# Designs tried in a protein design run: designed miniproteins, single chains, continued (2). Part 17

Each design is a single chain, and the fold is of that chain. pLDDT is the mean over its residues in the fold that is shown.

## One batch from the design tools (miniprotein)

Design m4560
Fold by ESMFold2-Fast:
Structure m4560 (fold): chain A 80 residues (1-80)
Amino acid sequence: SKIEEIRRILRGAEEFLENFEKIFGDWSLESQIQILEELRESLERAIEEAEKLGDHESAKRARELLERVERKIKELQEKA
């Protein structure tokens, strides 16, 4: 179902952020920012879809993950 797809995306995003330094820490800052921007776009879509389905819990979780992604992008941009 679409709700299960959204929940899978959110779980994947959470695991991605938890393991970001381990997986991408040796990549260029530019590449790290690019992959986080792709995740940002995925989370923005997940928020929109969750809201359309009335899944307010998933929409809230996606917004919290989006804030984490945006903070990390800003942190990396300040190091560049």
Scores: mean pLDDT 86

Design m4561
Fold by ESMFold2-Fast:
Structure m4561 (fold): chain A 70 residues (1-70)
Amino acid sequence: SALEREIRRLEIEIGALEGLGTMYQWVVDQAKRKEPEKAAELDAELAKQQQRRDAQIQELQQRIAELKAQ
């Protein structure tokens, strides 16, 4: 159905955001190995980006829940 296709599209978008989060975690881990003195600053920026991504994922999950409630 059209609703099932819309839910699948939103699920794919969530997966892409989660994948981006994993990639940025890896990049930050590499950077901390090269410049350990910047670890706290890098972790703080990663945490802010992760909180923004989590909020976006939560919004998408809410939209999926509303579609499934139909």
Scores: mean pLDDT 88

Design m4562
Fold by ESMFold2-Fast:
Structure m4562 (fold): chain A 94 residues (1-94)
Amino acid sequence: SPEEAVAAVIELMRQHPEDAAAYAALALKHLALTESDEERALRLGLEVMREIEDPAVLREAIAIARAMLAADPRLSPEQKARADRLLDEIEARA
């Protein structure tokens, strides 16, 4: 489930705090592309971001996720726009 996948990523972030921004970014990218329920995607994304205490690391995670989405040539402009909108909402509430 999306909840189980997020719980697994949070555990990885706790075990590898030096890579927390990268793991968070991967989770945010995955949620933005695969979770069709916008409310669930936002809730789970905020759950991931709550594990990061440093605002600089939070900004880094979102920046990495945006860069990953922008760099993926397989994604349509519509998919990228939808994903960026989710990331904007997560950033505003984190």
Scores: mean pLDDT 85

Design m4563
Fold by ESMFold2-Fast:
Structure m4563 (fold): chain A 82 residues (1-82)
Amino acid sequence: SLEETVAELRARMEAARAAGDPIAFVEHALQLATVLLDAGRVDEARAVYDEAIAWMKEHGDPEAVELAEAGRAELDRYAARR
């Protein structure tokens, strides 16, 4: 189910963070954000994008930040449509 997929991805994201695996953290975070967006759960998807962007900024990866910010802007355009 959608809720099982969301719970699994959030658990993987948290496990990666606890293990100090930043690549897995970002990978699962972006996958979770996509699943949430496809389900219309815009606020939750936005929060996950913000978590991923913040982490990438802390690690000094400007190219990854730019890609994530582009995805965040796309999400905001979807949320703003009437």
Scores: mean pLDDT 77

Design m4564
Fold by ESMFold2-Fast:
Structure m4564 (fold): chain A 75 residues (1-75)
Amino acid sequence: SKVEKLVEEYEPYIRALVRKLAPEASEEELERLTREVLGKLMVKLSFDPNLSEEELKELVEEIVTETVKEYLELK
């Protein structure tokens, strides 16, 4: 689907952002956080698949930032 293709295209960007914001995270933690962000993004896009590229980038950044913040606060 279009949603699945958009999520796949943003996966490397999401992974890079997670690593940048959580540089001390293990590879296992990085994989878990990346999967969590991808899952949240898929849920959001299933409600509104017609986001612009700019809106999609803003949504990705928001989800990554909140997910990593929660992870760091639990450490």
Scores: mean pLDDT 80

Design m4565
Fold by ESMFold2-Fast:
Structure m4565 (fold): chain A 82 residues (1-82)
Amino acid sequence: MSLAEFEEALRRGAARALAFHASLSPEEQATFAEKLRATAEEDVAVAEATLTPEQVEALRRTLAELVAAVEASVPADAKPLP
C-alpha cells in the first residue's frame, strides 16, 4: 500500500466515524469521544511496530483531527456513560 492509498483509507475511515458519531445520542457522543481519545495514543504506538514513519505520521494526524472534530461536536452538558 502506498502512502497516498493509506491516507485515502484513513480519510474514508474518519468520514465514516464522523457520520456514525453524528447519529448517536449526546451521552453516546460523549462516550465515543472519550473512548477515541483514550485509544488514539495506543493505536499510534501499536502502528509504529508495523507501519512506515510516514504512515504513522498520517495516522497520528488523522486521529488528532478526528478526536478534535468529535470533541467539538459533543453537546456542552453531555457526559460519558459509565
Scores: mean pLDDT 79

Design m4566
Fold by ESMFold2-Fast:
Structure m4566 (fold): chain A 89 residues (1-89)
Amino acid sequence: SIEELAKKLLSDDPEVQFEAARELLRKGTPEELRKVLPYIAKALDHPDPRVQALAVEIAARAGEEGREILEKALDSPNPFVRAVAEAAL
């Protein structure tokens, strides 16, 4: 399910995290992604900037309801994460 993919973003295994994020982007509809936004918000706090950037892309695909996550990403200490958020807004 989409929720099981979103939970995998919080995995301790980087490969599981990246695969889950890519599957969410490939298969998730905006409506399905909106349902898992709380997991996406937690992924934005992940120490790996690549996971943070993927979380931003997923939030952008979720549409208007993902906007708060995009705005939070603008405060990221990582310039790449900020750039992805700016492009999505």
Scores: mean pLDDT 79

Design m4567
Fold by ESMFold2-Fast:
Structure m4567 (fold): chain A 103 residues (1-103)
Amino acid sequence: MEKQKELLEGYREMKLLLTNGASPEEQIEKLKEILKSDYKSVGAYLQLKIEEAREEGDVKKFEELMNRLRDLIEGKAEPTEEEIEEARKYIEEKIKELEEELK
């Protein structure tokens, strides 16, 4: 239950971040907090992938990602090591991009 809550929190925190309510410094701090939890990282990453699929009009990929998110939130599945690694790398790259903008 706690791991599923962390995943959902990561998803929601990333969605709020993308809504343009935060400064670059606040975004960096939030992303660093997300990285402290593998489950939050996966949730945040899935949110980004779902939005990308929506923008691309890839209905099948969107549905597959939404089903994956649901299964993970409901505890019907667990994140793979590969998903965790991909999520962490993506978030780390976003932090670096934001840090470069502040220099």
Scores: mean pLDDT 81

Design m4568
Fold by ESMFold2-Fast:
Structure m4568 (fold): chain A 76 residues (1-76)
Amino acid sequence: KEVEELREKAKKVREEMERALEEGNKKAKDTLAKYASKGVESSSKTMRELAETTEKVMELEQKAKALEAEAKKLEE
């Protein structure tokens, strides 16, 4: 029961990770399109947004892995 609960939590975290990646990619693309047309340096802003998305995705991946590892320990 506890193992199943941890695995369900890990699955939900991975789903959140996928959503965060999709949202971040959309935001970066929108920024690139909008600010490039104004002669502003859009690349640095896009890079910052991609970095923020990467950080969030990596944090969620670590959280999912921790839950999966805890489930494995309890299963043993």
Scores: mean pLDDT 75

Design m4569
Fold by ESMFold2-Fast:
Structure m4569 (fold): chain A 100 residues (1-100)
Amino acid sequence: MLLSDEEAQQSLDNALDLLEEAKKYAEEGNTSKSASKYAAANILFSAARFGGYFDKEKEIKFLELAKETYQILVEKGVNVDLNKKLIAQYDKRIAELKAK
């Protein structure tokens, strides 16, 4: 059963809120809590995507916040090589979304 558009929108809104928390924890140097909040945000973001509702502006916002969170982690020396690869993947996805 596909998620309703309302359920997909709510999942995406919840994902954005969790990602804002992940960024705050990263800024505070709490990399463990940041990673936990990011993982939860990514699960809800994926659920919204699989629900079939597409909100380009919210997807761009999510990817930009995720990129900012990974940038902070790189600056703190956390999983630098992996996080740089994720930043590059998100840059590519943001560019693809903005091209339409």
Scores: mean pLDDT 77

Design m4570
Fold by ESMFold2-Fast:
Structure m4570 (fold): chain A 97 residues (1-97)
Amino acid sequence: SSATRLMVKTLMRAIALETEVYIFTRSKSPDVGLIQAQLDEVIELAKEVAKTAPRDEAQKVLDRIIDLLNRSKEIAKDNPEVVALLEQAIKELKEIK
């Protein structure tokens, strides 16, 4: 279904963001703008999931994204700028009902 594709796409983008956060922490020329752009995309997709998918399925996807972003915070723990972006994104995701 279209809802299933949207949910899978959203989760894949959140997983890809974790990889980019890992690359950021090992980079000599880190691009915080790339992390912000990818977070904005994940949030927009999460909002579409909340509007499109059954409520229980949407909530499971949102919870999984929040879990993935908390893992990204652990990866980025020595980078306060990235931690702040991730914390703001988690806060916004928690406001989606």
Scores: mean pLDDT 88

Design m4571
Fold by ESMFold2-Fast:
Order: sequence, then C-alpha cells, then structure tokens
Structure m4571 (fold): chain A 88 residues (1-88)
Amino acid sequence: EGKKAEELAIEYGKKGAEYGLKASDYAEKGDLELAKKYIKLGEEYVRKGDEYARKAEEAGDKKGYLRGSIAAGVGAIAVGVAKTILSK
C-alpha cells in the first residue's frame, strides 16, 4: 500500500514538473492560453503528488513520503516559474 502510494506520488510530481516546464515554454513564446492551461494541469498533478505522498506516510512509508514530497516540490517550483514568466 505505502509503496504504491509512493510510486504514484513520484509519478504525479514528475508530471507536474513536465507540465510546469511546458507552461514556461509557452509563456516565453507568448502563448498565454496554452501557458495557463499547462499551469492548471501542473498545479493539479502537484496536488495529487502531495496527496499520495501523505498516503504513503499514513501507510508507514516514511521514505516514500519524503521521495514523493520532493517530486511534488520540484513540480511546484516548475509551475511557480511558469506563473512568474506569465506575470512578466
């Protein structure tokens, strides 16, 4: 159970980072609609990553919580950069 939650937390965190990077690329190109779409997707996946990291902790997987939280944190940073580019 905890191991499955850990795997999902890491996967969702990575997807959040991928969408954050995509959003930054579109924001730099001036494609504001696509940038906003990918920011929203990135934020959703970061939230899911944090949720599953917490589930890993509740299942006794403290290492899974840490790894999942790091992955979600990287995703959150990537999304934050995209939002900063959009704000000029």
Scores: mean pLDDT 83

Design m4572
Fold by ESMFold2-Fast:
Structure m4572 (fold): chain A 82 residues (1-82)
Amino acid sequence: MDAQLEELAREAEASLKEAEKALKEGDKDGVRKYAEEALRKFQQATELVSLMLVEGKEISDRAVEAFKRAMRSALGALLIEM
């Protein structure tokens, strides 16, 4: 699960970078699509954390940091879309 959270964080960060590129190019549709993808990756990360808590698993520092990275990427994408 930790590796899955790290992958989701990387994917959310990649989507944010694509949203930033689309913004620079004036591609409003691209900004929205990549922002929605970053939010989707954060939602998936939230579901994984919820499953870990239900299963009584300890959340590692790496998993916590990955979750925070996914959250920050989603928030960044929302701010770009606004």
Scores: mean pLDDT 82

Design m4573
Fold by ESMFold2-Fast:
Order: C-alpha cells, then structure tokens, then sequence
Structure m4573 (fold): chain A 68 residues (1-68)
C-alpha cells in the first residue's frame, strides 16, 4: 500500500545516502528513521517529515529526527 511504499522509498534513500557517505547510520537506525519519517508524513504532514529528513541528512543522527 501507499504507506509501505513511502516507508520503502525513505529507507532506500537513507541506505543510498549511507553508501555514498552522506550520513552515518546503522541499518537498524535507518529502519527506525524511515518508520518515524513515515509516521510524521501521515500524522503531521509533509512539512514536518521534510524538516525531520533534512535534519537527519545534515546531522547523520536519529536524535535530529526526534528533535524536530
């Protein structure tokens, strides 16, 4: 479904960024980040999810997602 597709896309993007050295996350942290971002997208909207994703990409830390 659309939610699973969004989560898969976010996770794939995070893993690609990790392989390119743009962020430093474990596979478990990447899966957790994808779940948090997908939840934000559905409950708080695209703006909140985009802000959290940007913070994660810039800091490379799960705490940045939780702080937005």
Amino acid sequence: GALADAASTILSGLKEAMSEGKISLTDDDAEEAAEILTSMLTKEGAGAAADAASALMMSGSLSAVESV
Scores: mean pLDDT 70

Design m4574
Fold by ESMFold2-Fast:
Order: sequence, then structure tokens, then C-alpha cells
Structure m4574 (fold): chain A 57 residues (1-57)
Amino acid sequence: SAQEEAGREVGAMIAAGASGAEIAAWLRDRYGVDLPPQPTAEAAERAAVRAVARGLL
């Protein structure tokens, strides 16, 4: 599903050293998820997981 794919890709981006801002921008562009700016990759991952869990993707 899109939710599982988004979660895996966010995890891969974090492993590759992506910033929280880059992850948030990617989610907005790819899935239309409107996340507030995140200060760290870990914060972006938590926000993305919450968005997926709430069915926002």
C-alpha cells in the first residue's frame, strides 16, 4: 500500500542521511501530506508515521 511504501522510503531516506526538511518536502511533493517543518530526520519520521497511521496518505 501507499502507506507501507511511504514508511519504507522515509526509513531509507533517514538511513541515507536525509534531513527532516528534505523528508517533509518529499512527502508533500509525493503524497500531498502537509507536514509542518521538522527540525530533525527523527522528528520527520515520527510525523510521517503519524500521518500514515491516521490515514492521511
Scores: mean pLDDT 67

Design m4575
Fold by ESMFold2-Fast:
Structure m4575 (fold): chain A 134 residues (1-134)
Amino acid sequence: SVLEKILEKLGITEEELKALLQSPSRPVRFEALVKIVFAAIDLVNEGEMTLDEAFETILKILEEYGHPDDIADLYRFLSLLKGNKEALKRLFEKVLNKKYTDEQIEKMEKIVNELIDKLRPLVDSIVDAFVLPE
């Protein structure tokens, strides 16, 4: 499965992932979320899965184990990295313990941009659900 490939790339079990995503510590949850997302992007870049498959799997994990703030936190983080190729390269190499070429980083940056576009409607739907008093 898509989830099994992500877990294998990170070297963790599904039980460990669940514990991290359900942590009372927001930084611990955020670190786990970033690791899952970066592993998924690397697998998409390697041709092991489509971005749609990765995205659906991430949403399912967050729905089952995540916190309501996770989607908004992810959207903000990825948006801050948009257009910063050097920061993306450094973070991918650090998180996945692997070196990347500039060409690989350019492909991964495109995947990040597409993921931001997929997340935007979910963030917008949260805003649209609020009725403000006039």
Scores: mean pLDDT 80

Design m4576
Fold by ESMFold2-Fast:
Structure m4576 (fold): chain A 90 residues (1-90)
Amino acid sequence: SLVDEARAELDKLVERLEELKKQGASTFEIRQALSDLLLEVGRIYERLKKAGVPKEEIDALLDYVRAKIREIVPEHEKNIDEFYEYLKKQ
């Protein structure tokens, strides 16, 4: 399904962010990976919305991904939440 494809795409980026954190990557590298991941979250949201996927299914996927990102980079929680609030208002 489109949702399963989206989850697979996001899981790869989440795994990359987690790996960078485990390796002790620089603050710059972590911020760049987080930025790329959030950009992809936005792209996937628009793709699923355009395809007519129910809002409840899109929100569930995105909130699941947000929880994982916040666990990996809790120091960026405010920026993550601000992006998600902005995205949901579109």
Scores: mean pLDDT 87

Design m4577
Fold by ESMFold2-Fast:
Structure m4577 (fold): chain A 71 residues (1-71)
Amino acid sequence: EVEELAREVAREVVEENKDKIHPSIYDDVLEAAYAVALRVGKELADTKSPEEIREAMREAAKRVVDNAIAS
């Protein structure tokens, strides 16, 4: 299921970078990463393999984390 995969991917990416994310925004970054991963997954669900969807979700979640770290 796309929702479950998006949750897993968002948690993995945010947890991999938790030492670079201020504790006060951790939950906001996790929520934003999940929302973006879910959107990407839904857009690709009918056209891409599960592995391709997972990779696209990771890329999207990483952009959210990178943006939060850069601010």
Scores: mean pLDDT 81

Design m4578
Fold by ESMFold2-Fast:
Structure m4578 (fold): chain A 70 residues (1-70)
Amino acid sequence: KKDLVVEFRELLEQGKIEEALEKLGYLVMNGLLTGAEFLSLMNELAGKVNEAEYANAIHRIAMEYLSKVS
């Protein structure tokens, strides 16, 4: 069995950005990442997407996180 972080990286390498974001969202929402790990994965995403795609990913993760707190 592969770790979800490894699966996220494999999806990024395949250019499956939407599937990678689903895995990242799952990791964040279930508290499976430290702040340092989250920043590392966001930095890896930034290397694979354009500025608009990156900004949209940040926005989606932030909004989903805030919806859990409300």
Scores: mean pLDDT 74

Design m4579
Fold by ESMFold2-Fast:
Structure m4579 (fold): chain A 85 residues (1-85)
Amino acid sequence: AQADLDAGIAAAAAGDYDTAIAHFRRAIEQAPDSPVGGAAAALLGDVLRRQGRLDEAREAYELAARILEKQPESRALIEKGVAAV
């Protein structure tokens, strides 16, 4: 999952958006309910938007939001909020 995320980032930086999309989709498939999967979905949205594939970009961003909302990051923010009260 992390290796595919890293490979996708490298491909996108090189302008190889088709390869970047393939790696980001694989990262999501391998780790769908993880911070890596959420990051891959968000970056997939960015690449799709750059290609003008706006409907697919929106779907990818919606997926990223759903994944990241349920992640330990959101739990950590809730725990910090409780500790602050």
Scores: mean pLDDT 73

Design m4580
Fold by ESMFold2-Fast:
Structure m4580 (fold): chain A 70 residues (1-70)
Amino acid sequence: SGEFDNLEKQLGISVYSLAKRIYGLPDDQAREVSDIAVEEARKNRDLPTIQRVLLSMDAAREKIDAILSS
């Protein structure tokens, strides 16, 4: 797979680990957060890597905040 696929995969793993280990979310919710981060990265493949990562992390954080506020 290309560099885009590798970044998206690594981002998904990192966000899943963050949601599960740091925020204590169950597997299903951690997966939802990971999926949102990966989907955001896929939408922004035309943007520089740093900006793409920041947008994906912002989307993940918004989802985590929404879950924790429920």
Scores: mean pLDDT 84

Design m4581
Fold by ESMFold2-Fast:
Structure m4581 (fold): chain A 106 residues (1-106)
Amino acid sequence: MLLTMTRELFRGLPDEDELAAALAAILEGDPEARRVFVLGLANLQLVAPEKVDAEVEAFLEALRASSPALAAFFAELEARDPSLLPLLRENLKEMALANYNAVINS
């Protein structure tokens, strides 16, 4: 479910449930944004650890480019609290690393 995926993205951030629900609502209303989001998260799990930083930035830019609503959402997030995007990037890196650890420990 999209809400489960967005909750992992905002885990530990202030207002995580509200932010997760807001992003999920945008994705439910925009099939292209949803496609970019789901495929982007899947692709991050296939990235070598040394490339994760660059691929996380590419993922966020792809989301902004896919939908005016997503571009507005991330702009509001940055305007509200500049620390939220760095924390979001760290969550994305942890999601990517989880797959790497699963592969090397198999």
Scores: mean pLDDT 78

Design m4582
Fold by ESMFold2-Fast:
Structure m4582 (fold): chain A 65 residues (1-65)
Amino acid sequence: GKARELIRELAPNSSEEVLEEIYEAFAKSDSLEEAKRNHPVAGVFVHDNSEENNKKILEAAQEDR
């Protein structure tokens, strides 16, 4: 899906396991604040990336629902 591809592009050195944890956090959350609160791994990822990129990932992950 688009969300998984965007996460991989932004964190190319992360393991597949970490990328999947980040994806799960975005897919289960309705906002960036919720993703950060519920999943510490996603919180670090959100902090390290621009608001634009994080928003695109959130929207793409919600499309995969």
Scores: mean pLDDT 76

Design m4583
Fold by ESMFold2-Fast:
Structure m4583 (fold): chain A 74 residues (1-74)
Amino acid sequence: MSFEEILEKVKKATKLFSEDAVARGWSEEQILELAENLVKWFIREAEEEGIKLTEEQKEKLLKEALEIAKEIHK
């Protein structure tokens, strides 16, 4: 699995879960925490598969997820 594939999975998961959370009445803070937890899960999954992500790649995943979560919450 490439970094680009991980990034796309993070973006798609963050959109789906954030939209569901908004529909359930979650606060912005709860949705941002959800996005952070999703990123941590994907990083752990990648590392367990032997994929070594750089600190820059980890930062990119977090930034993209948080941006999506903020946009969906409005």
Scores: mean pLDDT 83

Design m4584
Fold by ESMFold2-Fast:
Structure m4584 (fold): chain A 64 residues (1-64)
Amino acid sequence: MSKVEKVEQRFNELISETTNPSLQQGIRQLQKELLGEAKTLSDQETEDLTDRVLRQLRIRDKQL
């Protein structure tokens, strides 16, 4: 599985867990931004950044 496919899978999983359409749109936008940055990052840096972003989004979703 490529770096891009791993990021896409993890973001799709989070999107499936949310019911807020504005949050889903924001998650999609962050996915595109992260994939842009991932072009200059290692696989480990990309996974670490993805973990941090998804954790913050999950915290936000739980408050809504």
Scores: mean pLDDT 75

Design m4585
Fold by ESMFold2-Fast:
Structure m4585 (fold): chain A 69 residues (1-69)
Amino acid sequence: AGGGGFATSTEELKASVVKALRDAGLPDGVIALVEQKLDELIAKNPDATGGEIGEAVYQALQEYQAQQA
């Protein structure tokens, strides 16, 4: 099947991260920034690891905090 049904993909990891942030009650602005960073990562590396995805999320959160400081 195209894309695989239950396999962990970069898109599935992105969806899981976005859901977790949304469930945590984070503002739409930070969620959008995380989505942007993940989209950029996936565009450059479709085989990005969970660690790389986590690093991109962390960088987005740090950047958001810096914008608020």
Scores: mean pLDDT 75

Design m4586
Fold by ESMFold2-Fast:
Structure m4586 (fold): chain A 70 residues (1-70)
Amino acid sequence: SSYSYVKINEKGEVVEAVNDSKNSQTIKVGQKVPLPSASNLTLEVKDGTVTIGEGSVDGETTKGLTLPLG
């Protein structure tokens, strides 16, 4: 098992991108995630998709909403 996450500021901009050594993502700091509302969040990332936890604003996420990153 592996995980990747990104931290996103209130503008939806990636401020940190962390990849598992076995599951590298192409997401970079400075990339913008098209969120309907953005805040300082930590989101799980898999293969160019972002999973957002319901109501999470403290950096923890669950499988609630999945958005493609372009």
Scores: mean pLDDT 51

Design m4587
Fold by ESMFold2-Fast:
Formats: sequence, C-alpha cells, structure tokens
Structure m4587 (fold): chain A 72 residues (1-72)
Amino acid sequence: MKALEALVEAGLSPETAEEVYRRLKELGPNPTQEEIDELAREVVKREPGLSYDEARLAISLAAFLLEQEEKE
C-alpha cells in the first residue's frame, strides 16, 4: 500500500490526501509526533467527517509507508 492510498482509504478527500502526502515528503523520513499532530489538526479543519484521532492515525501510517518508498 502506498502512503497516498492509505490517506484516501482513511477518508481524506483526494485533494487533502495529496496535500498531506506532499508535506510529508517535505518533512522527510522521520517526522516528529508534533509535526504529525499539526498535520492532523489541519486535516480535520478541511475534512469535517474525520475525527482528530482518525486523521492522526492515517497520517502516521502514511509517514511510515512513505519511509518505505525511499529512493535508496
């Protein structure tokens, strides 16, 4: 499963998922808990159907999957 796919499966719109994916790539392979929490807060403001806990879990999973997508 790819990071972007995991975000969409969690209930993020494709547009929001793409934005989060882009920002996770900018943060690099080891985002801090604070960085993940900040992204989760931004996501719940855009996606009224998601809880903070759901957004946080989805972002954490996506960050983990993105680390596995490393170039080398």
Scores: mean pLDDT 78

Design m4588
Fold by ESMFold2-Fast:
Structure m4588 (fold): chain A 88 residues (1-88)
Amino acid sequence: PPSPYEQLLAVIDELEERLAAGEATPEDIRRALARLVELYRQMVKEKLDPLKLAIAKARILATMTEAWLRHPEVSEDIEETSREIAKL
C-alpha cells in the first residue's frame, strides 16, 4: 500500500491539477486540507525522515496559498489547517 508520504503527495497533486483547471470547489479544497492534516499527522506519528516531513509541510503551505488565491472564502479552513500542522 502507498505510504502516508506518497498518499499526501497524491492528494496535493490532484488538488493542484483541479485548481489549475479551474475545477476545484471550496468543498473540494476543504476535504483535501482535512485529508492533508490527517496524513501529515500519520507521518509525524510514524517518525518519518525529517526531510520528507519538511517537503510535505512546504508543499501543503504552497498548495494552501494557491487555493486561497483562487478561493479566498477558504481562509478560515487554511488558518485551521495551519494551526493543526503547527501543533505537530
Scores: mean pLDDT 87

Design m4589
Fold by ESMFold2-Fast:
Structure m4589 (fold): chain A 96 residues (1-96)
Amino acid sequence: MVELLAEKTITDPETGRKYRISIFKVGDEFLVVIRDEETGEVAVAVIPKSASREEIIKKLEEILREEWPELSEETIRRIAEAAAEEIERVRKELEE
């Protein structure tokens, strides 16, 4: 069973394109779904709950480069950092 924990939309200031970042809980993992709101294309990453911020960003950047090779490195980094920030926020909320 999949539970939506967080959702955030970011806007790329260079292109005006919007990306929706959704964080789901699946057992001991986070499922990160990134959607380009203009094209409807989706990139998906599975992140272990134990992953560090640096590991999360690296994993997301690798997946984004594979799925959307046309994106600038700055845009990829911005999306990866925003997703990592939401994962950290969710992780803190789960540590009650």
Scores: mean pLDDT 81

Design m4590
Fold by ESMFold2-Fast:
Structure m4590 (fold): chain A 94 residues (1-94)
Amino acid sequence: SDLQTLKEINDALSKQLDTLRSEALTPEGRERVRRLSLEASREIKKKSSRYIDLEVSGEMLRMAAEVSLEYDPTADEGTVALDLAVAEGILESE
């Protein structure tokens, strides 16, 4: 089902966000976080050729990393809220 697929994507992205948050705490890590976010977005697109709109999921990872860098890299609530908002956007884009 669409909801099950969406949950699987969110779970995979959430695991990567934990790593990105820890790296965002240092100046060197900030540059690495942005590069990893771009690489992750590209990799996600390759893995799911059936979903043409995986760019939204990739942008979610990127935006979550940027929000963590600007507001609070340890704030789980902020990254989760962003994740849910993007997920709802995918469901509404019919």
Scores: mean pLDDT 50

Design m4591
Fold by ESMFold2-Fast:
Structure m4591 (fold): chain A 89 residues (1-89)
Amino acid sequence: ASEKAKELAREAIKSAELAIKYAQQGDILGAIGQLIRAIGLLIDAEYIDPENKKAIEAAELAVKAGLLALQGKFEEAQELIKKAKELLE
């Protein structure tokens, strides 16, 4: 497995966690900035190792969590973060 793709996925998860935090605080611009970062990290992971299904799926869940946070769906966002972290165990 590509350790680089997994590291990018872990960074995407961290960005999504920050997006959730900023959205909960009403910092929508901060949340959007972190979501954009998570999307870029997902694209990089797919480009570097398109066959690393677990890393890509974890990064996709992180991006979805960030999008849910912007909708105020914080509990659903946190559940996706948990699933993403489990994929990278």
Scores: mean pLDDT 89

Design m4592
Fold by ESMFold2-Fast:
Structure m4592 (fold): chain A 107 residues (1-107)
Amino acid sequence: KEELIEELIKKLDETEKKAKELVKKYFSEEVAKEVIELIDKKSKEIKKALKEENFDKAIEIIDELIEKLKEIAKKYAKTEEEKVAVEQIILDLEKLKKYIEIVKKKI
């Protein structure tokens, strides 16, 4: 049980790190700062929900982050590379959400 939660937290940390790297690489410094602050805030909220075994809350926060990232992409993503970077982050978040759903069914 604890091992499954630790694995989810590890996957969250990996997802956060990759998302921050993609944002720094492809976006302007000003936009990157705003997006990184959003990712940092939401990742902390997801991690807290996972530690509390509130999987539904973790999924809800991920969905909120995905919607905010879609809004940011629509407003600021001007190049195909920027659009692909946001799509990659959203896909990684959807995958994390799927892992949380799988763990929820096992406990």
Scores: mean pLDDT 86

Design m4593
Fold by ESMFold2-Fast:
Structure m4593 (fold): chain A 95 residues (1-95)
Amino acid sequence: SKELDLKLIALTIRLIGLEIEAERLGLKELAEAIRKLIEELTKILKADLSDEEKKKAVEIAEEAIKVAEEALKNGDYEKAIAALEKAVEELKKLI
């Protein structure tokens, strides 16, 4: 549980970095999508979830972050926004 919580915190910190970068680049919609994922991960961290549910949250967040990081390199922002929005909806199902 504590190890999974630390992983979720680390992923949240990575998302904060990506939000700052997106805002600096003027990518307001991408920054908003990242902010919503940060909010849902914060809810996951505050929720009394099982370790299996926390593992799912880690996997969902890691995949969304990977797509967002790739989009910042290649300009495929619509794909990143869609992946982030999907991650938010998947995380909501765990609460």
Scores: mean pLDDT 88

